Designed miniproteins, single chains, continued (5). Designs and how they scored, part 100

Each design is a single chain, and the fold is of that chain. pLDDT is the mean over its residues in the fold that is shown.

## One batch from the design tools (miniprotein)

Design m19703
Fold by ESMFold2-Fast:
Structure m19703 (fold): chain A 71 residues (1-71)
Amino acid sequence: SAVEEAERVVKEFPDSPLAWLGLGQTYLAAGEYEKAIEAFRKALDLLPPDHPLVPTAERGLREAEQKLKEA
């Protein structure tokens, strides 16, 4: 599954913000909102504040938080 593949990538590259961003997006698409929040927060922790991926990770985090409140 896409979730299993994304989890495998993160296990191989645990310090990659792209790996955690991909995992967050995959969990969000799968409806696993709490796990998506954790993955997006991990991606943000690994990114410098001025990195071009920060807005993407922040949008994913906000969407996951909103979806969790609606569940």
Scores: mean pLDDT 87

Design m19704
Fold by ESMFold2-Fast:
Structure m19704 (fold): chain A 60 residues (1-60)
Amino acid sequence: MSEEEEKELAERHKKRAETLKKQGKKEQAYNLLETTAKLLKNPESSKELKEEAEKIKREQ
C-alpha cells in the first residue's frame, strides 16, 4: 500500500472503532485497531493505531 492509502485505511478504521466504542463494543474496537495496525507498513501510522487500541483497553 502507498502511504496515502495507509492513511486513508487508518482513518476509516479509527472512525469505525469510535462507532464500536459508542455502542459498548470495546473488545471489537480494540481488535479492529490492533488488526489494522499489523497490516500497515508505515511505523508511525501503525504506532498511532496501537496507542489508540491501548487507550480503549485502559477504559475497560
Scores: mean pLDDT 77

Design m19705
Fold by ESMFold2-Fast:
Structure m19705 (fold): chain A 84 residues (1-84)
Amino acid sequence: MVLSEEEIEAEELVSFAAMYLSLGKKLKEKGDLESAKELYEEAIRLAEEALKLAEKVGDEGTKRQAEEIKEEAERGLKEIEAEL
């Protein structure tokens, strides 16, 4: 299959979003809520960009992954904002 530049970018953004989400969860568990908040906000931004690009190229797999990461990061952010 020939991947477009936008498909490659969307996949990379999803990978970075997942990494930021994972780090945010670890910091939240350690009680570092301020740093966890920053990482969740970054995960949301990256997931939104990935979602936008995946929609443009019709990459349903990447779109689904981006939506799941965004939803999980948004839940984590709401929990942190309730504690702050």
Scores: mean pLDDT 82

Design m19706
Fold by ESMFold2-Fast:
Structure m19706 (fold): chain A 66 residues (1-66)
Amino acid sequence: MTLEDAQRAVAASPNPPPEALEALAEAQRHYQLGAEAARKGDDESAIRHLRQAREHTERALALLAA
């Protein structure tokens, strides 16, 4: 499951729950921080942020399925 999958799922939902929107926002934030860390050569921070982005993406999708 990708961040794009979660974005499309939210867009397809007529009334997504606020907690799913919050999880998606956190996923987007961590994805951007991870990409920035990777560009700076901070692989440890990049891995941590991308892992957080993945976890929040999975949470957003789970909340949309509930």
Scores: mean pLDDT 83

Design m19707
Fold by ESMFold2-Fast:
Structure m19707 (fold): chain A 77 residues (1-77)
Amino acid sequence: ALSERELRILRVLWEARGLMTAGEIAKALGLSQSTTTRHLNELVKRGLVSVRTINGVRKYQLTEAGLRALAAAEAAA
């Protein structure tokens, strides 16, 4: 099961419609960068987020599996 923090990370990535750094995600959620990176590493292992290094900077993106997991957890009207 996804934790509430992991769901918030997936929502932020969905709203961004693109690539974000761990620092940008941390700032959006009011979390420490270390806490955010820990959750991102777990989400990458689960295939819900992908990571790429672009010009020496790690950037994270929501996968299709991540979007489906978010949609299943979000029964929000």
Scores: mean pLDDT 84

Design m19710
Fold by ESMFold2-Fast:
Structure m19710 (fold): chain A 61 residues (1-61)
Amino acid sequence: RSSLRKEQLELIGEILRLIGEKFDIENDKSLSEEEKEKKLKELEERIKELKERLDEIDEEL
């Protein structure tokens, strides 16, 4: 397996974990709506970056 394919699988796994974290934050009753919005935006930005990297690998493969 090429290093790029391994990185692709690792990125997919990380994206799935971040999506899970996003659902946990949405359901966290201890957080204010403002805190949830801030954390969700941070997670969405990270997911976007990982998806962009995944697209780069797909273009290269």
Scores: mean pLDDT 80

Design m19711
Fold by ESMFold2-Fast:
Structure m19711 (fold): chain A 72 residues (1-72)
Amino acid sequence: MDKLIEEISQILADAVRAAGGTKEQQELAVKAVTAAQKGDFEKAKEYVKELGKLTGDKESEKKVLELIDKME
């Protein structure tokens, strides 16, 4: 579980950095990781999808959603 959360956090951090690192993007990444840590996987997926819309990084979105599915 912890390793999957670290991987999710790293992918989201890299995606945010590549997209210009806006405050809104950073806040969504933190919310997604926090929701996953709490076991709220539906909320984590919602934040990941919203972040993917802001960054345009659909590949990172897909990878993170697959990692969250492995935690369920």
Scores: mean pLDDT 83

Design m19712
Fold by ESMFold2-Fast:
Structure m19712 (fold): chain A 74 residues (1-74)
Amino acid sequence: MLNKIEELKKELKELQKELLSLDADVTAITGRILRAIGSEIDADQYVKQGKYEKAIKLLEEAIKDVKAFIAEQK
């Protein structure tokens, strides 16, 4: 569980780096980065509550959303 959460956090951080390297509208990129950061904060709160399954699902959904945005910009 904790190992899975760390893997998802690493993937989301790599996607945030990819967002910053996009030749796209800075306002749109900033909005997506803020959304991703919010998901990380919420996931950390779930981990503190012992709700690992909720944290995993939230991070997976955030990763999917960022990947979809990146694909649309390319």
Scores: mean pLDDT 80

Design m19713
Fold by ESMFold2-Fast:
Structure m19713 (fold): chain A 87 residues (1-87)
Amino acid sequence: KEEKKKKIEELLEELEKLLSKAVSEEEAKEIVENVKEAAELEFNNGDENEALEKLNKAIELINKVKDKEIQLKAFELIEEIEKLVEQ
């Protein structure tokens, strides 16, 4: 349980670092906060609909990222986070 939380935190840090190369610090933080809040809701058996709304907002923001390599890698990191919370 603690191990999964640490791995999710590491992936969120990697996502923020990656996004900061393509978007403003404010935009990168907004995307990461939405993914973090979604993961937190899923991990703690919270509101699944609210988690989905937050995740969809992050996806919409990432779709606006012009650098396609960064966009793809950001989606890969989100998928890895989702895999960890679903387990």
Scores: mean pLDDT 82

Design m19714
Fold by ESMFold2-Fast:
Structure m19714 (fold): chain A 96 residues (1-96)
Amino acid sequence: MSKEELEREVRRGLADILLAMGDKFLEQGKYDEAIKLYERAIELEPENADAWIGLGKAYLKKGEYQKAIEYFEKALEVDPGNEEARKLLEEAKKKM
């Protein structure tokens, strides 16, 4: 494996760990802590739709519906076929 491939694998693995930790904090109602972890995951892997969905869910739980909409739209920009992001986007729009 090349150094570049190894660095990409390490970055992806760290992003996955940050995403899992963010999901755990989200489940515990620790939305601000979850947001910070999802933001770090996106810095490492901006094409990870699940991290954008996590951000949207955290803002949705905080009642910040416009921010939630923006992050779910970003998730669909990354992964247009993502059914969870589409469903959550519609739910957030109904709250406006």
Scores: mean pLDDT 87

Design m19715
Fold by ESMFold2-Fast:
Structure m19715 (fold): chain A 56 residues (1-56)
Amino acid sequence: MTAEELIERAEEAFREGRYEEAAELAQKAGVRATNDGDEELLERAVELSKRAAEKI
């Protein structure tokens, strides 16, 4: 699964109120984005992870 696919799934989980799953998927997306050197996706993943954690 690509960083892009992981962030899309995390955003979907967040919209559906599945905040724990959204946080996990966002963290996985962040790791993948770091490996890919994609700073924009990393920032997006970190922000989504923080937002999901605030809802738990």
Scores: mean pLDDT 82

Design m19716
Fold by ESMFold2-Fast:
Order: structure tokens, then sequence, then C-alpha cells
Structure m19716 (fold): chain A 72 residues (1-72)
């Protein structure tokens, strides 16, 4: 069924979104520990967080499109 395949894709995508959110939280905790103590590591962590936030935004848009297909 097309609906079952869409549901499986949605579940997988939600899992990927949760993994990235977890990675961001972990990096934010590391950033807080190094803030004002290691400027080079602070910069690297900020850049990595920004990259993951962009990936998260793309996945959220994909999830929205899949959910809309399921609702139709």
Amino acid sequence: SEEEELKEKIIKLIGEILDIIGDIIELEKELEKVKGKDPEKEKKLKEEIEKLEKELEELKKELDELVKKLEI
C-alpha cells in the first residue's frame, strides 16, 4: 500500500530528525563547557551545530511534504 510505504518513510525520517536533535543537544552541552575557555573549539562547535541545524531544517521540510501526502 502507498499509505503504508509513506508511513514507513515518515517513521524513518522522524528517527533521523531525533538523532540530529540529539547530536545538537550534545554539541550544545560541549559548547557550554568550552565557552570562554577554548576559542578554537568554541568556533568549531558553533559551525558544527549550524551545519546540523540546517540539515534538521531540510529533514523537517521533507517530513512536512510526506505528512501532507498522507493526509490527501
Scores: mean pLDDT 85

Design m19717
Fold by ESMFold2-Fast:
Structure m19717 (fold): chain A 82 residues (1-82)
Amino acid sequence: PRREEYRHLTPEQVRALGDELAEKFKEQGREDMAESVRRVADALAQQPDLYLRRLEIKEENGELVVEGEIGTRASLDAFEAA
């Protein structure tokens, strides 16, 4: 497997994903959802031990759904040791 498979998103990347989705919701007149997305992305970006490999924030059945893959520090260290 490539090293990229064990990469984690930076706080800036998490916020950028949140901002992009928030802008799309705002364009649809959904300011409440746009603000919720920004808050969620900011909260995730502030977690020092949260190693997100993938993050997707979307609306499903009228609710804000956050989906992602979490890599552990141990998984990254094991990959680098190999």
Scores: mean pLDDT 65

Design m19718
Fold by ESMFold2-Fast:
Structure m19718 (fold): chain A 60 residues (1-60)
Amino acid sequence: DEEKKKLLELAKEMFELAKEGKDDEFVSIKAEEAQKAVETMVDYLNENPEEAKKLREEML
């Protein structure tokens, strides 16, 4: 549960940086961690389609 929370927060930070167009030079190294964070976020959004719609609209 705490691990999932940490991964969700990491995924959100990555999405925020991508949305800003900021080249995140400081966080690209941990590819496995990034992948797990993204997968955890995808699972969360699959369980919460309303949140998925909001995030997609905000990214667009």
Scores: mean pLDDT 67

Design m19719
Fold by ESMFold2-Fast:
Structure m19719 (fold): chain A 79 residues (1-79)
Amino acid sequence: SEREKELNKIKALFLMNVALVAADLGDRETARRYLEGAAEILSKVIGPEKAEEVRQRLLEALDAGDYEEASRIFKEAVE
């Protein structure tokens, strides 16, 4: 249902925000765990293939320390 998709978008955004905060604090292990969780939930909204593409781009942005880019990538995927 549309409501279920909206709830999954909210859950994915929440987990991704936790990942970004953890990354900013230098906790890469926690950041990666929450990013993986966000991508898993996102796959229910946009499908597994697109979610994997987004996951890979997010990991690259986090590894580069570009948290603004990571946030932008995720918001575009959820729109």
Scores: mean pLDDT 85

Design m19720
Fold by ESMFold2-Fast:
Structure m19720 (fold): chain A 97 residues (1-97)
Amino acid sequence: SRVEEAKKVFLALAGEEVKKYLETGNEEHLSKAIGYVLLAVGVEIAAELAARGNPAAAADLERMLREAEELRRELEEEGYTEEDIEELAELAREFLT
């Protein structure tokens, strides 16, 4: 679903920041990773509220889904494959969720 794909993209971006933290020790990367995890959680909450008929949540969900779609295109333009995105999302799940 678009919701699961959006969550995967946000978690992949979190995983990239976790990877940078492990390489550098710079806590700024942990802060960014947490921010991306919160976006993934936000998509899930917005999707549940939209499914319950909340029109404001439906509008917020559509905005977040479009943002994730744009970020996915950016990752693909940088040479990330679907496998790379999956692996980064899994790294984020194991470290942050």
Scores: mean pLDDT 87

Design m19721
Fold by ESMFold2-Fast:
Structure m19721 (fold): chain A 57 residues (1-57)
Amino acid sequence: SMEELQKKIEKIKELRRKFLEEFNAYLDQHFDQLTPEERLQFAKELSKKYKEELEKL
């Protein structure tokens, strides 16, 4: 139903916020010690985790 789709969208928005917070926290703690390549790798790994959580919805 449309209401169920709206609830899923809100859940997706919440997950997106949480993953952005996790990404920002990681960068804030490790900024001076991360190469651009390491940052990209972390972003890819986090994106994969995000996709897996989305698939559970």
Scores: mean pLDDT 80

Design m19722
Fold by ESMFold2-Fast:
Structure m19722 (fold): chain A 76 residues (1-76)
Amino acid sequence: MSPEVQEAGEYINKAIEAAKAGDIESAIEYLEKAKEAVKHSPEAVEYLEKAKEAVKAGDIKAAEEYATKALGAANK
């Protein structure tokens, strides 16, 4: 796995933990950092944007699914 994908994965884990704790602001901030780490993958950025929308909607499961797809896209 590339260092960029590993860094994004760490931010995604922190974002999901923050969202589960009800800290939506921190969750969104970590997802933005994950987007910056994978900015050279437009597909990964799009999935992370969908994960942010899911977090805002309170759908943590959908956020986790989109974040996983983002990591898969970034690792291509």
Scores: mean pLDDT 82

Design m19723
Fold by ESMFold2-Fast:
Structure m19723 (fold): chain A 62 residues (1-62)
Amino acid sequence: GAEALGRGVAAAARAGPAGAAAGVHDLIQSGMTREAAERAVAAAERGDVEAAARLVKQGGGA
């Protein structure tokens, strides 16, 4: 679900630029736009894991 994707992306983003890129890719593969995926990863990079999870939930639909 979106929460699991959000947590995975947040963990990846904290690992550095390569992890952030992987997070964006995973979110796009889940159906998010590049802009929404980049916004969610940026929130995770700032340490705002809850905001990142919410953005994933909103961008993934439902």
Scores: mean pLDDT 70

Design m19724
Fold by ESMFold2-Fast:
Structure m19724 (fold): chain A 72 residues (1-72)
Amino acid sequence: MTQAEIAAEIEKIAKAQGKNFEPAALEAAIDLVSGDASSPVYSQREIKKLVEQLIALAEGDTITLADVKKIA
């Protein structure tokens, strides 16, 4: 998947749950699913699981870079 496709999926899932990503948080989440570490590239289902976990950690309506770092 391209970074644009990953970004579109992340934003779609977040908006479906009434949440938004900060630009820095969105970029960090894209890097995670693209495998910036030694992890394999995430599927669309795995992206959904990651975003849902981030939403659960973010008690507000905005997912921050700090929330992404807690998952990473």
Scores: mean pLDDT 73

Design m19725
Fold by ESMFold2-Fast:
Structure m19725 (fold): chain A 59 residues (1-59)
Amino acid sequence: SLEEEFQRLIEELKKKQPLAEELSKRIKTEEDMTPEEKATLDELNALMARAAALYEQLQ
């Protein structure tokens, strides 16, 4: 269900919070990112976007 998918995404984001905080402290601009760091941030942003879309649908 959409509710189950949303809960799994929220749990995934919570587990990745320390990594996201570490990256945001070290990376000041996209130009300063390595390709690996950019891929990680892109993945986190995609998860956040999906969670936001599901939250909108569940309202």
Scores: mean pLDDT 75

Design m19726
Fold by ESMFold2-Fast:
Structure m19726 (fold): chain A 64 residues (1-64)
Amino acid sequence: SLSSEQLAKRAITAAADGRVDEAVADLLRLRELGHDELVEKVMAWIRENLPEEVYERIAAALAA
């Protein structure tokens, strides 16, 4: 199994590559494991560093 840090890094890499479904899967796994603060930090990084469309697609999927 991946550590929380490895899941967070993989989510960031997937988001940067436009692999939104993979990023969402890793963020949902972090949430399932109780790492909500880490999910918020990853989402803040995505919002600051990646296109707005990528952030919005991931945020919408996490809210569904």
Scores: mean pLDDT 87

Design m19727
Fold by ESMFold2-Fast:
Parts: C-alpha cells; structure tokens; sequence
Structure m19727 (fold): chain A 58 residues (1-58)
C-alpha cells in the first residue's frame, strides 16, 4: 500500500540522515545526499513506467 511505501521511504531517509550526522558530514552535503536519496526512493516506489498504455479497452 502507499502508506507502507511512504513509511519505508521515511525510515530509509531517517536512517541515512542519522548516518550522515554521525559521520560529521556538513549540513550542506547532508542536504544534497538526502535529496538524491529521496529522489531515488521516490522513483523506485512510484516507479515502473507503464508498459505503454494503462487499461485501454477498445
């Protein structure tokens, strides 16, 4: 379900944020990395591009 996907994405983003914070990554770099990860995760969960068209019926 969409809620489960959003929970998983939020967990992964929070985990990455904590990891970067503990590694002492500067805030600017952390923001950039989180944006990249969020974009990647969002594409994965919304992701497959349709095969061509969705339920077209003649």
Amino acid sequence: SDMQKQVDMSQRLEDERRRLDEEGVPREEKERRLHELAHKLNKEIGAPPAPALQPPAP
Scores: mean pLDDT 69

Design m19728
Fold by ESMFold2-Fast:
Structure m19728 (fold): chain A 74 residues (1-74)
Amino acid sequence: PLSLEQWADLMAETAEKNNASPEVLAAVKAVQDAIKAGASDDEIRRLLGKAVALMAEKEPEMYAAFQAKAEAAN
């Protein structure tokens, strides 16, 4: 299973490769920044949830690609 950091990195890689909107890229970066800053698991999960929701709303094809990669990595 992937760690929160690995999930965030996979999401960032998927967003970058698929030329995600600046809003999605910013949301993913917020997750990565929180992890690097040593934020609580609750805060990281909150930010991750926001990034996932935004990706699913704005970039559904990219979200499907992210889910497929996440399943392959788990």
Scores: mean pLDDT 79

Design m19729
Fold by ESMFold2-Fast:
Structure m19729 (fold): chain A 71 residues (1-71)
Amino acid sequence: MSLEEIEAQLRELGERALEYVEKLLKDPNASPREILAAATVALFASGFDPELRKRAQELLEKAEKKIEEMK
């Protein structure tokens, strides 16, 4: 597997992780721990790409706000 193939797979993984976080944020049954864990994983998966990282950070901020609402 080449570095370019790894980067492509990581980008796909990052995008899927971001989609999953967005789904959890819209799910009324999602736990605060589940949302935070998913957002954190998405941030790590997106760290190699500045645009994905920016989206992951925005979702993490939304996750933190959602957790505050659940208190």
Scores: mean pLDDT 75

Design m19730
Fold by ESMFold2-Fast:
Structure m19730 (fold): chain A 51 residues (1-51)
Amino acid sequence: AEAERRRKRIEEFKKKLDELESNVDEAGQLAYDYMTELERERKREGERARK
């Protein structure tokens, strides 16, 4: 009983840590992609404006 509850808590903490790390990495990836897409959009708008 005690050992089982302790293992369950450890497992939950580990799972939460993995989720937090994934979220941090995902946020960084999205920020970079968003900035890159904005830059490309501006270039496309310039092309359209010429014609």
Scores: mean pLDDT 71

Design m19731
Fold by ESMFold2-Fast:
Structure m19731 (fold): chain A 70 residues (1-70)
Amino acid sequence: MERAERLRRNARVVEENLKDFEAQGQKEIDEAAKRDPEKAASLREKTERGVKLMQDEIDRLRAAADAVAA
C-alpha cells in the first residue's frame, strides 16, 4: 500500500512538472519563432524529446505502482 502510494505520488509530481515544462517550452518556441525560426525548430525538438522522456517515466511509475499494489 505505502510503496504503491509513493510511486503514484511521484507520477503525479512528474505530471505537474511535465505541464510546466510544456508551457515553458511552448513560450520559448513562440518567442524564438518571432526572430529565429531555426532556433524555434531546435527548441521544439528539445521540448518534444523532454516531453516523451517525462511521459515514459510517468508510465513506468504507474506500472510499478500497479505491480506493487497487486
Scores: mean pLDDT 83

Design m19732
Fold by ESMFold2-Fast:
Structure m19732 (fold): chain A 86 residues (1-86)
Amino acid sequence: MKVVVKLEGASPESREDAIGAGKAAESSGGKSKIEEKGDTVTVTLENAGPGGMIAAVGAGTNARLEGGTFEEKKEGDTFTITARVG
């Protein structure tokens, strides 16, 4: 399963959470790819494992708690988490 975490208007804290999800996925034998463009951070996880999935959901939830929005979408084998800081 592929997990994509996209943070728009990322705070330093949300950015670190997203990077942490990548590291958790790699610790489970998965792979991660991190892309940063302006205030947007995108982390793509392959074979995320339970730890990577929990960390990815946590990053989105934390962005929402910072006054932003949190959306999740599943299409085939890809689970996408999109969060925007308000």
Scores: mean pLDDT 75

Design m19733
Fold by ESMFold2-Fast:
Structure m19733 (fold): chain A 75 residues (1-75)
Amino acid sequence: SEEDKEALIELFRSLADEEGIITEDQAKLALLRFLSERDVPQEVLNRLARALSEALEKGNGKLTLEEVEEVVRKV
């Protein structure tokens, strides 16, 4: 849902560094926190994990907050 997407984006925002950069480890932590607080269907989780993994690979293990927001909103 849009509410779930905004909550996940907020978690990423809280973990980003001063430049708005998110590493692979920070992305994993955000997903773990999101899943601990919400019942997310397995298919949605799989799509989120795949989309984030592909974006991280393209970004050499790092993403900007804007890139994360775009990825999450597209799922």
Scores: mean pLDDT 79

Design m19734
Fold by ESMFold2-Fast:
Structure m19734 (fold): chain A 78 residues (1-78)
Amino acid sequence: PDFPELSPEARKKFEEAEELAKKAIEAAKAGKTEEAKKLAEEAARLAREGGELAGRPDIGERAEEAILAMMEKLIAAA
C-alpha cells in the first residue's frame, strides 16, 4: 500500500482533501480563481488535520505545501 494503515478519522480527512483538491484543479482550469483558492485552502487544511490525526504532522504539512504550490501554478497559468 502507498500509505501506512490510517485511522478511519485520518483516512476520511485525506479522502476529503483529495476530493477538494480535484475540485480546486477543475475550478482553476475553468478560470474560477476565487473558487479554486477556497477549495485549495480547504483541501490543504484537511490534509494537515489528517496528518495530525495520523500522528504524522510532517506528512500533513508536506501535503498542504504541495496543494498550495500546485494551486499557485494553476492560478498563474489561468
Scores: mean pLDDT 78

Design m19735
Fold by ESMFold2-Fast:
Structure m19735 (fold): chain A 59 residues (1-59)
Amino acid sequence: GEKSARAGAEAGAAGDAAAASAGGWDTMQLNVGKEEGRKAAEAGRAGDAAAASEYARKA
């Protein structure tokens, strides 16, 4: 619904800001948790709050 899409977009924006802040540092260590965090941010940006929540839980 609209609330879920809005929450997903807000979660995606927050994840995007966190990724941008850390972007220069993540080159040295491939972490499975970071990959799932990126998927959560992408799902949130797409407005899929449920998928964003699930990926964040796995990260």
Scores: mean pLDDT 59

Design m19736
Fold by ESMFold2-Fast:
Formats: sequence, C-alpha cells, structure tokens
Structure m19736 (fold): chain A 98 residues (1-98)
Amino acid sequence: NFNDQISKLSPEAQKVFLELVTLANKIIDATAKKYNDASLASPLLEVRNEVLDRILELIKKNPTSVTKEDVIKIFKELLQEKLNLSDEEIEEILKEAK
C-alpha cells in the first residue's frame, strides 16, 4: 500500500517522504528505548502508522513545503494523545532522535 502510493509521487516528493520517514523511525526508536516497555509496542506501531499516513497526505498536497517541524508537531500531538506523555518527556525523546 505505502510502496504503491510512494511510487506515484515525483522523485523530489519521494526524497522528502523518505527523509521524514527516517526522522519518524528515529523518534519511535527513541521512545521505545526511553521506556523499554513491551506493552508500548502496539501503541507505538499505531503512532508510527498514523504519523506516516499524515506525512503522506501533507506531501500529496504540497510536496516541497513539508518540513521536519510538521513531523515533530504530529508526533507531539499523537504521543500526548495515545501514550499520555508530558511535553518534557516528548522534548527528551526529540533530542535523542536527532
């Protein structure tokens, strides 16, 4: 599904998407490492999938205007909503993920 949608993007849009996916994976890995809790595996997979869906929709609308800041904003919202993390915890995760 993702591969088919990505293949329909321009080369420039594909490059942006892959860079943002790399950032998303780093943030998920940093979150998993910080808590080291197996019960978070399913919620983290849901967060990752929803982040990637939102990134892809943003890129489809404006391929050259989607930034790392957009990805960070989506993660802040979803980590607060789905994992009930504080702003301080999210800032520590984002610092680790860079």
Scores: mean pLDDT 80

Design m19737
Fold by ESMFold2-Fast:
Structure m19737 (fold): chain A 60 residues (1-60)
Amino acid sequence: KKIEVLEKLLEWAKKNNAPQEYIDEIQSLLEEARKNKDDKEKVDEAFAKAMTIHRKILDE
């Protein structure tokens, strides 16, 4: 579920021409979540960080 949301967030950021630095950070967080898919704590941390970036993009 959370990894799927991160994938959709990355697609959304690219489609809406978000700053490249944010796209790169979301990509890194998605890769970290995928690498640690069985570690709930690491997936939750990556998800929380990505949601913070999402909010920053929306506040621009």
Scores: mean pLDDT 82

Design m19738
Fold by ESMFold2-Fast:
Parts: structure tokens; C-alpha cells; sequence
Structure m19738 (fold): chain A 70 residues (1-70)
């Protein structure tokens, strides 16, 4: 259980970094790819984690992406 939550946290952080780097470079295609990869990762994790935890990670990532693109 701990390993799965740690993996989820690393997956979120990794895609947050990708969005930040892509936004800094003005690479909108890379931003879209990072969002798509994040959503796919959440879809896989939704089979193992409660929906409430998935929703929290999705909202956190969405807010981060909005702030990074502002």
C-alpha cells in the first residue's frame, strides 16, 4: 500500500515538472502530452486506489497546470 501511494506521488510530481518545463519552453504539444500521460496514469491507479484519492490527485494536478500556464 505504501509503495503504491509513493508511486502515485512520484507520478504526479513527474508530470508537474514536465508541465512546468514545457510551459517555460512555450511547447504546448509537450504540455498536452504531459496532461495526457497524467490522466492515463490516474486511470491505471484508479483500479487500486479509492476514488476520493484519485479525485484529490486530479484536482491538485489541474490547479498546478493552471498556475504553471498562467
Amino acid sequence: MEGLLKFAELMVERNERKIEEAAKAGDFQAVEAAIKNFEHGLDVLSKYLPQEVIDEYRERFRKFAEEALA
Scores: mean pLDDT 81

Design m19739
Fold by ESMFold2-Fast:
Structure m19739 (fold): chain A 92 residues (1-92)
Amino acid sequence: VSVELDATVPPQADVKEANEALLEAALRIEKAGIRVQSANVYVDPSATEIVLTARVYKDGEVVAEITKRGSVQADLHALAKEVADEVIARYG
């Protein structure tokens, strides 16, 4: 099992904080024995909220997508932790 982590954020969001939160989530997932393929932050000028997605792969196929959403003022570390914990609970 392997995971791709993506955050889509509006331009008003703290991209550095989003990147730190995703890297923290990736580390939590890897400590549980699951490979993280990528952790990327995308700035979308049309976005109105923060969207964190974990895509779970098994044998090259997407078997799950776990998505958490929040406002631009949401606790990014809390959202990233929720995504990581759900990945670990299902696939760890």
Scores: mean pLDDT 86

Design m19740
Fold by ESMFold2-Fast:
Structure m19740 (fold): chain A 111 residues (1-111)
Amino acid sequence: NAGIHNNLGLVYLSQGKYDEARAEYKKAYELDPENAGIYNNYAIYLASLGNYDEAEMVGQKALEMKKEKYGDDHPSTINSRKVLEYIKEKKPEEALKVNLEFINKLIEEKL
């Protein structure tokens, strides 16, 4: 399940485990290369490494994919927009926090 690997990558990133985060994102991408959530988390990963130019490009791609699939006002699209704004401000910790809060909300709604 691409979503499980994508979420594991985010957890590893929050722990500063960048190599483990990268491995999980790679596995998520191999399972579902059209999943906008993978691009969203990978953008946060790149920003955490200080690669802000690539992070903005990947984050913009994630936002465009979510806008096409869900529309502008969908919670998932709003989340990607907030993540991209923090990446543009060079605040990868805030981008990570916003995305973790969004994922936790989705998990709570399924419990």
Scores: mean pLDDT 83

